# Designed miniproteins, single chains, continued (5), part 24

Each design is a single chain, and the fold is of that chain. pLDDT is the mean over its residues in the fold that is shown.

## One batch from the design tools (miniprotein)

Design m16862
Fold by ESMFold2-Fast:
Structure m16862 (fold): chain A 123 residues (1-123)
Amino acid sequence: SAEEYNEEGKRLAKEGRYEEAIEKYEKAIELDPDYAEAWNNLGDVLAKLGRYEEAIGYYQRAIQLDPDYAEAWFNLGDVLAKLGRYEEALAYYDKALALYERQGDAEGAARVRRARAEVEAKL
């Protein structure tokens, strides 16, 4: 199933086996093109490989499929910050923070506040 491929991809990514993780996430998306988590996870692996421009596209797709996906907003902000696009990164962090707070995810909100503070220090 798409969920099984996504879980295999997550396991491989955790082991640092990024190219194999990509293959599993691509299979998940092939089976379920609306699987926002698989699009976000593929973006995360591409970002870990330094393929930031590709990662942005995958995160944008995840957000289009699920606009309430706080992690995808946060990850897009993080990649923009790595590219030196600090003002854009802050806008995406603000959206992620609002979503994590609405969802009651205190740990997610804390992660965004930390990343936001690091970017603000660059301005």
Scores: mean pLDDT 92

Design m16863
Fold by ESMFold2-Fast:
Structure m16863 (fold): chain A 67 residues (1-67)
Amino acid sequence: SAEELVERGKEALREGRYEEAAKYAEKALELDPNYAEAWAVLGAAYQKLGDSEKAKEYFDKYQKLTA
């Protein structure tokens, strides 16, 4: 499920596996593009990977879904 993939993404973030965290979040969004927390995980992963532009884009999507 999207929730399980987001859980795995959050675990990967905690362990410093940022590319894997992004991959899990992307798979969650393939299942449910409105799963707001997946956009937050994707944003956090890209921020850690040094792609601040993509991180901002993904966090903006998260904010729009949770507003």
Scores: mean pLDDT 86

Design m16864
Fold by ESMFold2-Fast:
Structure m16864 (fold): chain A 85 residues (1-85)
Amino acid sequence: SKERENAVTWTSAQLLLVAAETNVELAKKEKDKERAEKLLKAAIEDAEEAIRLAERTDAPEEEKKRVIERAEKVKKEAEELLKEL
């Protein structure tokens, strides 16, 4: 059903956001530049997918806005850290 598909999409958006946030924190602690780069690139991809999925859901607008804002913040931080490597 569309309702079930929406619930799965929304859950996926939230999980991808948490994964992106986690990968940025792991990258900050990573001493190996190549591993840090892989973590930051994964965080950017997960954050972009989280935004894409959140925008397509029927979740409350305030909740969608919070997820999108958090994902955009994570993406910007990851992009900035990647430039500093």
Scores: mean pLDDT 90

Design m16865
Fold by ESMFold2-Fast:
Structure m16865 (fold): chain A 55 residues (1-55)
Amino acid sequence: SEEDEIYEKLLEEIRKLIEQGKTGEAVRVFIENRDKLSREQRLKVALEFAELLKK
């Protein structure tokens, strides 16, 4: 679905930004795009943030 495509692309962008040390920009990208995601997808992105920031 369109939501799944947006979700996958958003996850890839967030991962790249965190890997570059741009955590604040990654958070901003998530906030700006959260309305395009389902509630379940938003939760999954938040969990990915928590996991990536531990590393």
Scores: mean pLDDT 79

Design m16866
Fold by ESMFold2-Fast:
Structure m16866 (fold): chain A 81 residues (1-81)
Amino acid sequence: SAAEKRNKEIQERGNRNLIELTDAYLEKNYGVKESDPFEKKLEALRKYYSEIRKMTEEQVENMLKQYEKAVEAEEKKKKEG
């Protein structure tokens, strides 16, 4: 149980760090605010991975899905807590 609790805390911290770092980057470089629609954040993030990082379309979609899942997990916890 202690190991399972630690693993959950590591995953939760990872999700928070991904969201915070991504949102800060998008605000600084694309002017995307916390109050902006989620679609606007995804569009800015897509441009970053495709145009700046020059990732393939498949890699870009995988990065966007990881961000979406992290955001959904954190929102679910806020509603349940």
Scores: mean pLDDT 78

Design m16867
Fold by ESMFold2-Fast:
Structure m16867 (fold): chain A 62 residues (1-62)
Amino acid sequence: DKAKELQKKSDELFKKGDELSRKASEAQRRGDYDTAVELFRESLKLYEEGAKLREEAKKIAD
């Protein structure tokens, strides 16, 4: 099922994004702002990719 595969990939990307966002918050708390900024940017990119796959899954599941 193509829709389920896309949904699973989307979920994996969001999970990776959440992990990076958490690490970014930890870096920010310890004053490592450069690392925090890089991790937040990577997290946002993963969320954007995940959102695109989720939209594709919706179109196929219709």
Scores: mean pLDDT 84

Design m16868
Fold by ESMFold2-Fast:
Structure m16868 (fold): chain A 62 residues (1-62)
Amino acid sequence: GSAEQIAAAERLIAGMKEALASGDRTVLLAALREGKRFLPEVPAELRPEVEALLAQIEALLG
């Protein structure tokens, strides 16, 4: 349901923030891959935050 989708998106956001904090290329690549895969299923309310985090990860990866 929508609550489960919100919880999954919040876990994705937390994981992407941890990846950014780590600076580890392998962790960043995994976060980018999962974020892009999950993006179509992210609730509209959380989508801008996910897209912003994906852009930050892509910028760090070059």
Scores: mean pLDDT 84

Design m16869
Fold by ESMFold2-Fast:
Order: sequence, then C-alpha cells, then structure tokens
Structure m16869 (fold): chain A 56 residues (1-56)
Amino acid sequence: GAAAEEARRHAELAAEALRAGDSETAQKHGQLALEAGRREGRPDVAAAELEAAGAG
C-alpha cells in the first residue's frame, strides 16, 4: 500500500544519508520509515526495508 511505499522510500533516504555521513538525516528518515510501516500495520516491513537499503 501507500504506507509501505513510504517506508521503502524513507529507508532508501536513510541509507543514502548514512553513506554521506549525515546521521541526523538518517535518523529522521529511519523514524519516518518505521512510522509508515506501523501505519500499514506491518512494522516488520519497515525494518526489513531499512536492512535491505543498508540502514538497519
């Protein structure tokens, strides 16, 4: 659903921020990914997307 796509996009942005050394931006997008996954009713999906993107 839309929330799952939001989680994936935020996970990718979090991973990109980590690679750039921007821990503040990475933390913000990581939290948004988890929130979107929780809204979808699947917080496990957000965690998996963060790991897949290299941010978990």
Scores: mean pLDDT 75

Design m16871
Fold by ESMFold2-Fast:
Structure m16871 (fold): chain A 68 residues (1-68)
Amino acid sequence: MEAEIERAVDLISSHTDLSREEIRRMLEAAVAVGSEVVIDVLLRDGFPELSEEEKEEVRELILRAIAA
């Protein structure tokens, strides 16, 4: 879980002005909800700077974090 979230933070932080702590908090909230719809909304609206390939990689990391 922690390793997957840190990997996602690294990917997102290179493309946004958000702090690593803000990104981590947003990702942890999505993991806590555990909904694919919420993850998709977060990636679309929270991190619009990411490419489709990067969004898919982050999505997979969040899903792996949910699986524990």
Scores: mean pLDDT 79

Design m16872
Fold by ESMFold2-Fast:
Structure m16872 (fold): chain A 89 residues (1-89)
Amino acid sequence: SPIDELIEEAKRLKELIDSGATPEQVLEEMERLIKKAEELGLDDIASMLRTAYRKIRELLAQGKEEEALRVAKNAVDAIIKYLEYLKNQ
């Protein structure tokens, strides 16, 4: 299903973060997830990701790379949990 594909893509992004991906790679994958969530009408998920995306960019502008990646990981964990909840409804 489209939700299963989005869960898989979110899990891949989490694995990418855990494997030491650059903030630029993380932002690129988050942008792809935002677009896919919007296309599926998952407005709450798209909104959560956009909020995290903006915060990550602000932290990177301040040189706070470690904090930026923590925000990314927390956002991805939250959307995976919410998507799995929606899948079981």
Scores: mean pLDDT 88

Design m16873
Fold by ESMFold2-Fast:
Structure m16873 (fold): chain A 68 residues (1-68)
Amino acid sequence: SIFEEAKKELEELEKLVEKHNAGPSTRKLIESLKEFLEYAEKNKNETLVQRLLQATRRLLEELRSLVS
């Protein structure tokens, strides 16, 4: 499901942020994404989850590029 995809991508993003000791702003952004995912799941809003998934994937690619 899209919820499972979003969780997986967010877990990868969180691991990457932790591994590379990203700054406070990046950590806060990850926390906000986690909160929005929980909110979207609670409200069964698949459209919001899809948007979060796209945002998470974009951030994951940017962070991989920056920490390489």
Scores: mean pLDDT 77

Design m16874
Fold by ESMFold2-Fast:
Structure m16874 (fold): chain A 68 residues (1-68)
Amino acid sequence: MTEEEKKDLVDFLKRMKTAVVNYLKQQGREELAKQAEEGFDKLIEEAVKENLTFDEAVRRFAELLQSL
């Protein structure tokens, strides 16, 4: 994975975090919003530290959404 691809992946995950967390807060689901925020923060940290491939990150993202 290139440095640019890694940056694009992190930016994607940050945008998805903002969208999902804000959506859950608007629905009054504050506990799920916190769970989503923590889950996305962990996934972003893993993407940076473990140099996840885009495919691996997308799979973990899908698993995170299914857990909410």
Scores: mean pLDDT 80

Design m16875
Fold by ESMFold2-Fast:
Structure m16875 (fold): chain A 56 residues (1-56)
Amino acid sequence: SAAAELEKKLEELEREGVRAVIERDVETLRRIAEQYRELGYEKAAESLLEVAEELE
């Protein structure tokens, strides 16, 4: 279903985001934030951008 595919996508983005934070990969964090924004998760995108800014 569309809901199950969205859930899977969000889980993948979460795992990738955690990895990017550990690796201090600011560029990947900004890309993931953009993906959250495109999916309508504005607050999640804002949180990741704040983390990326702190890592710079």
Scores: mean pLDDT 83

Design m16876
Fold by ESMFold2-Fast:
Structure m16876 (fold): chain A 68 residues (1-68)
Amino acid sequence: SVRALLDELLAKTTNPIAKQGLERARALVDAGAPAEEVLAVLRSIKTMATPEQQALLDEVEAAVRAAA
């Protein structure tokens, strides 16, 4: 699920700005916000991510798009 992938990515994230962005994305998912808003937050974080975190971000983006 999108929620489970976000929780996994949050657990692996140490950058405080990226962590805040992921927490916002998680809150948006929990609130049932439009996919576009979730994707915008995730993309803003991607430039700060490690290659491993980028792979998880790509999975989250794909899951959000599939659910939309």
Scores: mean pLDDT 79

Design m16877
Fold by ESMFold2-Fast:
Structure m16877 (fold): chain A 55 residues (1-55)
Amino acid sequence: MAREQAELAVATGEQLLAEGDLEGAKAEYERALALYPSPEIEARLAEVEAQIAAR
């Protein structure tokens, strides 16, 4: 169940990234990582954080 909820949060974060909402995407990836720790989710979160820091 936690994995499915994390997958939904990742999908929401991807949609927010496509819309240019970096802060929203970060929040969703943080939520996903809290529900289901995964190297893939950690990588996505790090990438969004880098984009925010580069602004």
Scores: mean pLDDT 81

Design m16878
Fold by ESMFold2-Fast:
Structure m16878 (fold): chain A 81 residues (1-81)
Amino acid sequence: MITIKVYPDYPFYLFSKKEIEMNKGKIDKVIFDGYAPSKEEIEELKKLGVKDIEFVYNSKTPEEIRKKMEEAEKYAKELGL
């Protein structure tokens, strides 16, 4: 049984999705930590062979997620982007 935990941080969501696609049919469970998956995300995961999808709110608050996004934007501006 392979279980993947997904965090609300932007890079983690994209990396987790790629990892799930590379392991199509081998991942039994996905746990979303800190945000609820959309209906579209659930449908995509089921198409990749995921049978169990859970939501938990154990790692980060919406405020912490927003702070991380703001820090990333500030860093990009400091690089002249």
Scores: mean pLDDT 62

Design m16879
Fold by ESMFold2-Fast:
Order: sequence, then C-alpha cells, then structure tokens
Structure m16879 (fold): chain A 83 residues (1-83)
Amino acid sequence: MSEEELEKEVLVALGDMYLSLGKKLLEQGKYEEAAELYEKALKLYEEGEASEERIAEVLRNLAKAYAALGKDEKAKEYLERAE
C-alpha cells in the first residue's frame, strides 16, 4: 500500500464516520447538523475516490435532510446526482 492509497482509505473511512453521525442526527430531527455532516462525508468520499454506492448513499441522505429543511431545489439536485 502506497501513502496515496492509504490516504484515500483514511478519507473514505472518515467519510463513513460522518455519514453514520449524520444519519443519527437525521433520526433525531437535527436536519441542518445532519446536512453539514453529510456534506463533509461527500467531500471526503470524492477526495478518497469512494465507491459510487457510497457517494449515492450520502447524496440520498443529503436530499432527505434538505427536503426536511424545506430546501426542495437543493434536495432535488442531490437526489439527481445520486442516480
């Protein structure tokens, strides 16, 4: 494993952590905080070249959070990116 490969694995693992924390906040009705954690997870997944499945999952959760906040246009944008 090269340093570059290790870095990508660490970024994906951090993304998984933020996604999990975001899901917990979403379940608690903390939609704005959940959206912030999902945006961090998305950035980490993109930098770490995460699987399409991981990226799609965080995008779907971002769409749910923004829809719950009444930000329908932003929710639609993330949902379309997930497909």
Scores: mean pLDDT 84

Design m16880
Fold by ESMFold2-Fast:
Structure m16880 (fold): chain A 61 residues (1-61)
Amino acid sequence: SMEVEEEYAERAEKTVESMIKNLEELKKEGVSVPKLSDEELIERAREAGRENGRLEVERAA
């Protein structure tokens, strides 16, 4: 169902957001970190999460 797909997408997005926050903290500590497109990373994470949720529903059926 669409709920499972959205749950997986939401979890993937939150995971990536957490990683971005950790990288920003490392920058404040003086660590050099490559600049990545946050928007692109979040979009790809949501797509992967949604696909994983869809597969989970198919597995349960």
Scores: mean pLDDT 71

Design m16881
Fold by ESMFold2-Fast:
Structure m16881 (fold): chain A 68 residues (1-68)
Amino acid sequence: DVYRETFNALDTDGDGTVPQSVLRPIAVRYGLDPATIPDGPVDFAQFAAFLERVRAAGVELAAERAAA
């Protein structure tokens, strides 16, 4: 499971959360509003929802490029 493997790689402390500061640059890179990331630690459910938004944004951009 790529999402779980990625989450575990970012969760270096093994506490079940990742810092929001790790996710904000990724959100900005994919044109997502960093304010959509909750304040404080991000759990796996929030992280998976974030990655789904990143994936959807990336697929949308790829589809636009293919149509051009």
Scores: mean pLDDT 70

Design m16882
Fold by ESMFold2-Fast:
Structure m16882 (fold): chain A 86 residues (1-86)
Amino acid sequence: MKLTITLHGLDEAEREDWKAVAEEYQAKGHEVTIVEDGDTLTITIDNLTPQEAIAAALTAMGYELDGFEVTISRDGDTLTITITKS
């Protein structure tokens, strides 16, 4: 499975935390792409198992408790998570 995480309105420290998460997946042998465009940070992680993708989605949902808006959608073999700071 492919996981795409799109992050909007995060500050520098929050963006660095997510880049650290991306680096952790890269260290596990996944292909990771990080793209910064304006206030948007997009992280793409390839070759995840369905269980790893679900675990990532559950972790992202934890951000709702901190006041972030989290949206999760699936299209075929791609799981997309969007996190927006309110």
Scores: mean pLDDT 80

Design m16883
Fold by ESMFold2-Fast:
Structure m16883 (fold): chain A 58 residues (1-58)
Amino acid sequence: SAHMGALEGMIEAAEKAVEILRNSQSPEDAVLDASTMYKLIEEGREKGRELEELARLG
């Protein structure tokens, strides 16, 4: 279903964010990336909750 596909995409995005942080190439980039990734992770987490609720209600 479309809901399952969207959830899978969210998981892949989260894994990508973790890999970026793990492989950060410089301290300066790590600080900037951490700030940006934190914001993206929070947004993704909220969207993930909405998708899970839609899947549970449907």
Scores: mean pLDDT 66

Design m16884
Fold by ESMFold2-Fast:
Structure m16884 (fold): chain A 70 residues (1-70)
Amino acid sequence: ELKELLEKAKEALEKGDLETAAELARRAYQIANERRDAISAFAAKEAYEAAKKGDLETALKSVEVALENV
C-alpha cells in the first residue's frame, strides 16, 4: 500500500506529472503518519510540497528516501 503509492508517485515524477505525483505523495504521507513512521511521513510530505512547487528534483529525491524506509 504505502510502497505502491510511493512507486506510483516516482513514476508520475519521471514522466513530469507533478499533479498526480503530489496527490500520491499526499496519500502516502497520510498512511505513513497513521503508522507513526516519522521518516516516511516526513519524506512523503517533502515530496508533496516539492511537487506542488514544481521542484521535480527535490520531489524525486524525497520519494526515493521514503521508498528506502518502507
Scores: mean pLDDT 82

Design m16885
Fold by ESMFold2-Fast:
Structure m16885 (fold): chain A 70 residues (1-70)
Amino acid sequence: MSPEEALEKATKLAKENGAKKAAKAIKELGTRLVEAGMSPELVLDGATETAKELGAKKAAENIEKLKKEV
């Protein structure tokens, strides 16, 4: 998947898991990573870590599984 697709999927998973604050933080950080030319895997790593730091454990676990698709 592209870095943009990785960010979109990670943000959607956070929202679907009710982690609105994590979804916003993932989008803000992830947009910077995509603009900096970072790989889809690094975008997903950033999203997973952001979700974990904000206590969105279930969202983080689901985002981590997306790494198998990149």
Scores: mean pLDDT 81

Design m16886
Fold by ESMFold2-Fast:
Structure m16886 (fold): chain A 68 residues (1-68)
Amino acid sequence: MSEVEEKILEILKEKLIEAGISEETAEEIVKLLKEGKHDEAIKLAKENGLSNEEFMKLVAESIQEVNK
């Protein structure tokens, strides 16, 4: 994994916690994304009250933030 990808996932973890996801669940979501298990990550986010649109918005914001 690239340094940029690691930083994006770190920012995403923080944004997930701010959105009301527990730190433990946010870490698990990030781990699934690192493993390429995108469907499982989205499913876990939905089970914790985050819509698919909200999840994708947080991913996009994390990518935008790293490129500042």
Scores: mean pLDDT 81

Design m16887
Fold by ESMFold2-Fast:
Structure m16887 (fold): chain A 60 residues (1-60)
Amino acid sequence: AQQKILKGIGLILKGIGDIIEAKILLEKGKISEEEAKEIIEKGKKLIELGRKLIEEGESL
């Protein structure tokens, strides 16, 4: 249970970080809009996966 919660938190933090970084890189013109959308979508999936792991770790 504890290990799933910690892993879930790590995935959420990574997903958020990836989304923020993609937005910053897009605003600076360092990546394309298409690449930014792909990174953001991947980040959203990581957040959803992390959320599910936390829920599983907290459940009996």
Scores: mean pLDDT 83

Design m16888
Fold by ESMFold2-Fast:
Structure m16888 (fold): chain A 92 residues (1-92)
Amino acid sequence: MQSLLSELKQIVEELEKQGIKVEVKVDGNTVTITVTFPNIQQAIAAALRAIGLSLDGLDIDVEVSGNTVTITVRADNEEQALQNAIKVLRSL
């Protein structure tokens, strides 16, 4: 779990260096990722990639509001939710 949190933090820092604002909230078996992009086009592209992961069997809800994408990841436990959240962040 600590290694997953460290990996998550590293990916968030990498995205922030690209001008993408990322907020991650971990609440048990649910991880909420709020991503604010420089423009609406990048937000839509990211939302479509996240939807692709949902079609591949991840329990993901995606909401778009302007240039902000909110992705809610659910799993059977916290470790799996973190692993799925990392997959989502890597798809952005």
Scores: mean pLDDT 84

Design m16889
Fold by ESMFold2-Fast:
Structure m16889 (fold): chain A 60 residues (1-60)
Amino acid sequence: KEEAYQKALDYLIKGVKAYQDGNLDEAIKYFEKAIEYAKEAGNEGLLKVAQSLLDKARAA
């Protein structure tokens, strides 16, 4: 579960960087990966953050 948490964070960071670079399709994919790993980690707070960022990327 610790490993899933670290993977979720790594994908969130990659998603944010892709979003900042204007690569919205890439950002969406990374945020979707972050959601998957946040679910595996059982971390509801991290899941909510990842979903919020995914919604923001989709709206851009």
Scores: mean pLDDT 83

Design m16890
Fold by ESMFold2-Fast:
Structure m16890 (fold): chain A 78 residues (1-78)
Amino acid sequence: RTALTVRETAREETDEYKKEEYVVYDAAGNETARITVITYKDGTTETTIETAEGPVTTKTSKAVGGDPIAVLRTTAAE
C-alpha cells in the first residue's frame, strides 16, 4: 500500500461551525487529494474529498467527528 502524507493546511472555528482542511501528498510530494471537514453547530458533519476524479461530498445527520485519515486510508485501499 502507498504511504501517504496528510497535512492540515487550514483550520477555522466559529460558533456556527468548525472547519478543518487537509492535503494529501504521495511519496514524490505530489498533491493527490484534499479533504475538507466541516462540523456544523446543529451536529451535521460535511466531508469533501477532492481527487483527480473530482470532488466527493458526504453529509451526515450528526457530528460524529470521523477520522479524516481513516476515511482517506479506506479510499486509498482500492
Scores: mean pLDDT 64

Design m16891
Fold by ESMFold2-Fast:
Structure m16891 (fold): chain A 73 residues (1-73)
Amino acid sequence: SSTVEAAIAEAERLKERYGEIASVQQVVQFAVENGGAGAVAVANAARELGEKLGSKEVDMTELIEEIRRRGRG
């Protein structure tokens, strides 16, 4: 899916900008500001991963893998 590929690209840019760990709020805000095809997908994955882990922060490698997993389901 082009949306999954776009979301992975956005998550990789976030990892370059914020490092291995980013706040859910930073990920969501960056995604909204960039408005790309994957923006909604990366924002939703970050929110849901944060909720599942009870954390305000996400591991960017785990976020990329979550996006890949969603693209396979």
Scores: mean pLDDT 78

Design m16892
Fold by ESMFold2-Fast:
Structure m16892 (fold): chain A 107 residues (1-107)
Amino acid sequence: SEVTEKIKELLEKMIELLEKMKEALKAKDLESAEKYLEELKKIMEEMAELAEKNKLTEEQMEALRLAGMAYRYAEQALEAAKAGDYEKAEKLLDEALKLLEEALKLA
C-alpha cells in the first residue's frame, strides 16, 4: 500500500541519518550530530501526521512505536556525547539502529 511504502521510506531515511550521526560523533562533530537529530525530529513529525491521517495496521503502529524509541535513544546519544561519553553515545545509536531494522520488518 501507499502507506506501507511511505513508512518504509521514512524508516530508511532514519537509518541513514542515524548512521551519519554515528560518523559525526566518531569525529566529535557535535554540530553535525545536532543537525541530523533535527532531521530525525522532522521524520517523527511526518510519522505522527501519517498515523493521524490514516488507519494503520497493528504492525505499522508497532513499527512507529519502535521508530519513536530509536529517536529517544538518538536524543540520549547526543546528550551523552555532549557530556564527553562518546562510547555510551555510540552504543545508544547502535541500539537505535537495531530498533529501526526491526521496525522495517514490521512495516
Scores: mean pLDDT 91

Design m16893
Fold by ESMFold2-Fast:
Structure m16893 (fold): chain A 81 residues (1-81)
Amino acid sequence: KELSKEQMLELLERIIEEAEKVDPELAKKLREILEQFKKEEDYEKQKELFNKALDLALQHALRNDDWEFLERVGEIAREVK
């Protein structure tokens, strides 16, 4: 199922809230992507920005063995789908 812009926005904001609890620098980078996402009018580019944010969150979790954060991101994604 393809996510709407509103669903991607909600998911990004929730991921940023979880990132703020574990790594403020990650949260800052995700907020920069969120601001680009909000300004973007092309749906395909919005999906690219959304995937970039997910990749950053995933790479952070894998590098820091933060399986709790990875699980929370997965839970949020399942709720939106």
Scores: mean pLDDT 80

Design m16895
Fold by ESMFold2-Fast:
Structure m16895 (fold): chain A 70 residues (1-70)
Amino acid sequence: MVTLKAVLPDSIQATGAALYALGTPGVESVKLEEDKEKGTVTLTITGTEEAIEELKAALEKVPGAEVEIL
């Protein structure tokens, strides 16, 4: 299992990303943490290498998103 951390610039982008991740085969868990001070939402996604690679590519296309594999 591989873990991906994505910091998204707002709750709308984060909600869309979380729903996309939950619908992706090979994703086992999605954790959301809102940073109200920064106005950002951090997604921690755990899944197979293939699922995480797909999600990283998709989430990197979101303007203002910061994406890293842990």
Scores: mean pLDDT 82

Design m16896
Fold by ESMFold2-Fast:
Structure m16896 (fold): chain A 56 residues (1-56)
Amino acid sequence: GKMSPEDAEKAVANALAGIPAALAEGLRDAGVETTPGEVRALSPEEARARAMALAE
Protein backbone atom coordinates (compact mmCIF):
# COMPACT_ATOMS: atom_id res chain seq x y z
CA GLY A 1 0.00 0.00 0.00
CA LYS A 2 0.94 3.65 -0.28
CA MET A 3 3.12 4.80 2.60
CA SER A 4 2.66 8.28 4.05
CA PRO A 5 5.64 10.68 3.68
CA GLU A 6 6.05 10.73 7.49
CA ASP A 7 6.10 6.92 7.70
CA ALA A 8 8.52 6.75 4.76
CA GLU A 9 10.93 9.16 6.48
CA LYS A 10 10.77 7.13 9.70
CA ALA A 11 11.35 3.89 7.78
CA VAL A 12 14.42 5.41 6.06
CA ALA A 13 15.77 6.70 9.39
CA ASN A 14 15.30 3.26 10.99
CA ALA A 15 16.93 1.56 7.99
CA LEU A 16 19.87 3.99 8.23
CA ALA A 17 20.44 2.94 11.84
CA GLY A 18 21.27 -0.55 10.56
CA ILE A 19 22.69 0.28 7.13
CA PRO A 20 26.24 1.42 8.08
CA ALA A 21 27.20 -1.92 9.68
CA ALA A 22 25.01 -4.25 7.62
CA LEU A 23 25.82 -2.64 4.26
CA ALA A 24 29.56 -2.57 4.98
CA GLU A 25 29.49 -6.28 5.90
CA GLY A 26 27.41 -7.15 2.83
CA LEU A 27 29.76 -5.24 0.54
CA ARG A 28 32.76 -6.95 2.16
CA ASP A 29 31.17 -10.35 1.51
CA ALA A 30 30.77 -9.29 -2.14
CA GLY A 31 34.49 -8.42 -2.27
CA VAL A 32 34.06 -4.66 -1.95
CA GLU A 33 35.97 -2.83 0.77
CA THR A 34 34.12 0.00 2.49
CA THR A 35 34.09 1.50 5.97
CA PRO A 36 31.02 1.94 8.22
CA GLY A 37 32.06 5.56 8.78
CA GLU A 38 32.00 6.24 5.04
CA VAL A 39 28.51 4.71 4.72
CA ARG A 40 27.27 6.78 7.67
CA ALA A 41 28.33 9.96 5.84
CA LEU A 42 25.92 9.17 2.97
CA SER A 43 22.55 10.85 2.63
CA PRO A 44 19.53 8.61 3.36
CA GLU A 45 18.74 8.44 -0.36
CA GLU A 46 22.30 7.44 -1.31
CA ALA A 47 22.55 4.85 1.47
CA ARG A 48 19.28 3.23 0.39
CA ALA A 49 20.34 3.29 -3.28
CA ARG A 50 23.59 1.49 -2.42
CA ALA A 51 21.72 -1.11 -0.35
CA MET A 52 19.33 -1.77 -3.25
CA ALA A 53 22.22 -1.97 -5.75
CA LEU A 54 23.89 -4.55 -3.48
CA ALA A 55 20.63 -6.58 -3.42
CA GLU A 56 20.49 -6.61 -7.24
Scores: mean pLDDT 59

Design m16897
Fold by ESMFold2-Fast:
Structure m16897 (fold): chain A 96 residues (1-96)
Amino acid sequence: VSEEELDDEVRVALALIALAVSKITKNPTKEDLERDVKLAEKFVEYAKEIKNPQLRKEIVDAVKELAEITLERANQLGDSEIAEKARKVLEKAKEI
């Protein structure tokens, strides 16, 4: 395993941790949603750089789920800015 591949595995693990934290958060605040959308934006950019197709699929799947949860929650809170950012993450993820 190369150092580059280990870095990609860490990036996937971080995306999965972010998704898990989002799922266990029972009463998300706007600050929680801002954090989650920024993480999803970062992880979708990481996904473009991952050469291993299995690791890329895992991070893309995690980012899509995180962005979908964030979009639903942003709509519930009436936060159109976070909702729009989450939609853009989903659009970028489908192109990978």
Scores: mean pLDDT 84

Design m16898
Fold by ESMFold2-Fast:
Structure m16898 (fold): chain A 113 residues (1-113)
Amino acid sequence: MKTTPLPEVRAGNATIRGAVLEDATGKTAVIGVEFDAPLTPEDAQRVADAIAELVERAGVDPKNTVAVVGGPMTPEGLAALRKALRDKGILVTEAASPEEVRRIVDEVAAGGA
């Protein structure tokens, strides 16, 4: 399996990091979303748009993308992010903290299985 780190992107108050995993069956992207403050619905849309653009530029179908989200969120911000990402076909998974998001992404980028 080949792992390619994606460039770091900022959207609103969010930092987006990730990697592409490539094997004989195709490409999958794992994206982490970290933010310094609770995400607004407007920033949630910007994050979803930035993730879709980032993975498409890497040659990955958004439907083969998993977004790992963790940090200080309002219920409204989380619902908006979940909807915006799912509207693009991106699967959303929640992590316990921004530090956990960072750990997951760094392990994937370092060539995790």
Scores: mean pLDDT 78

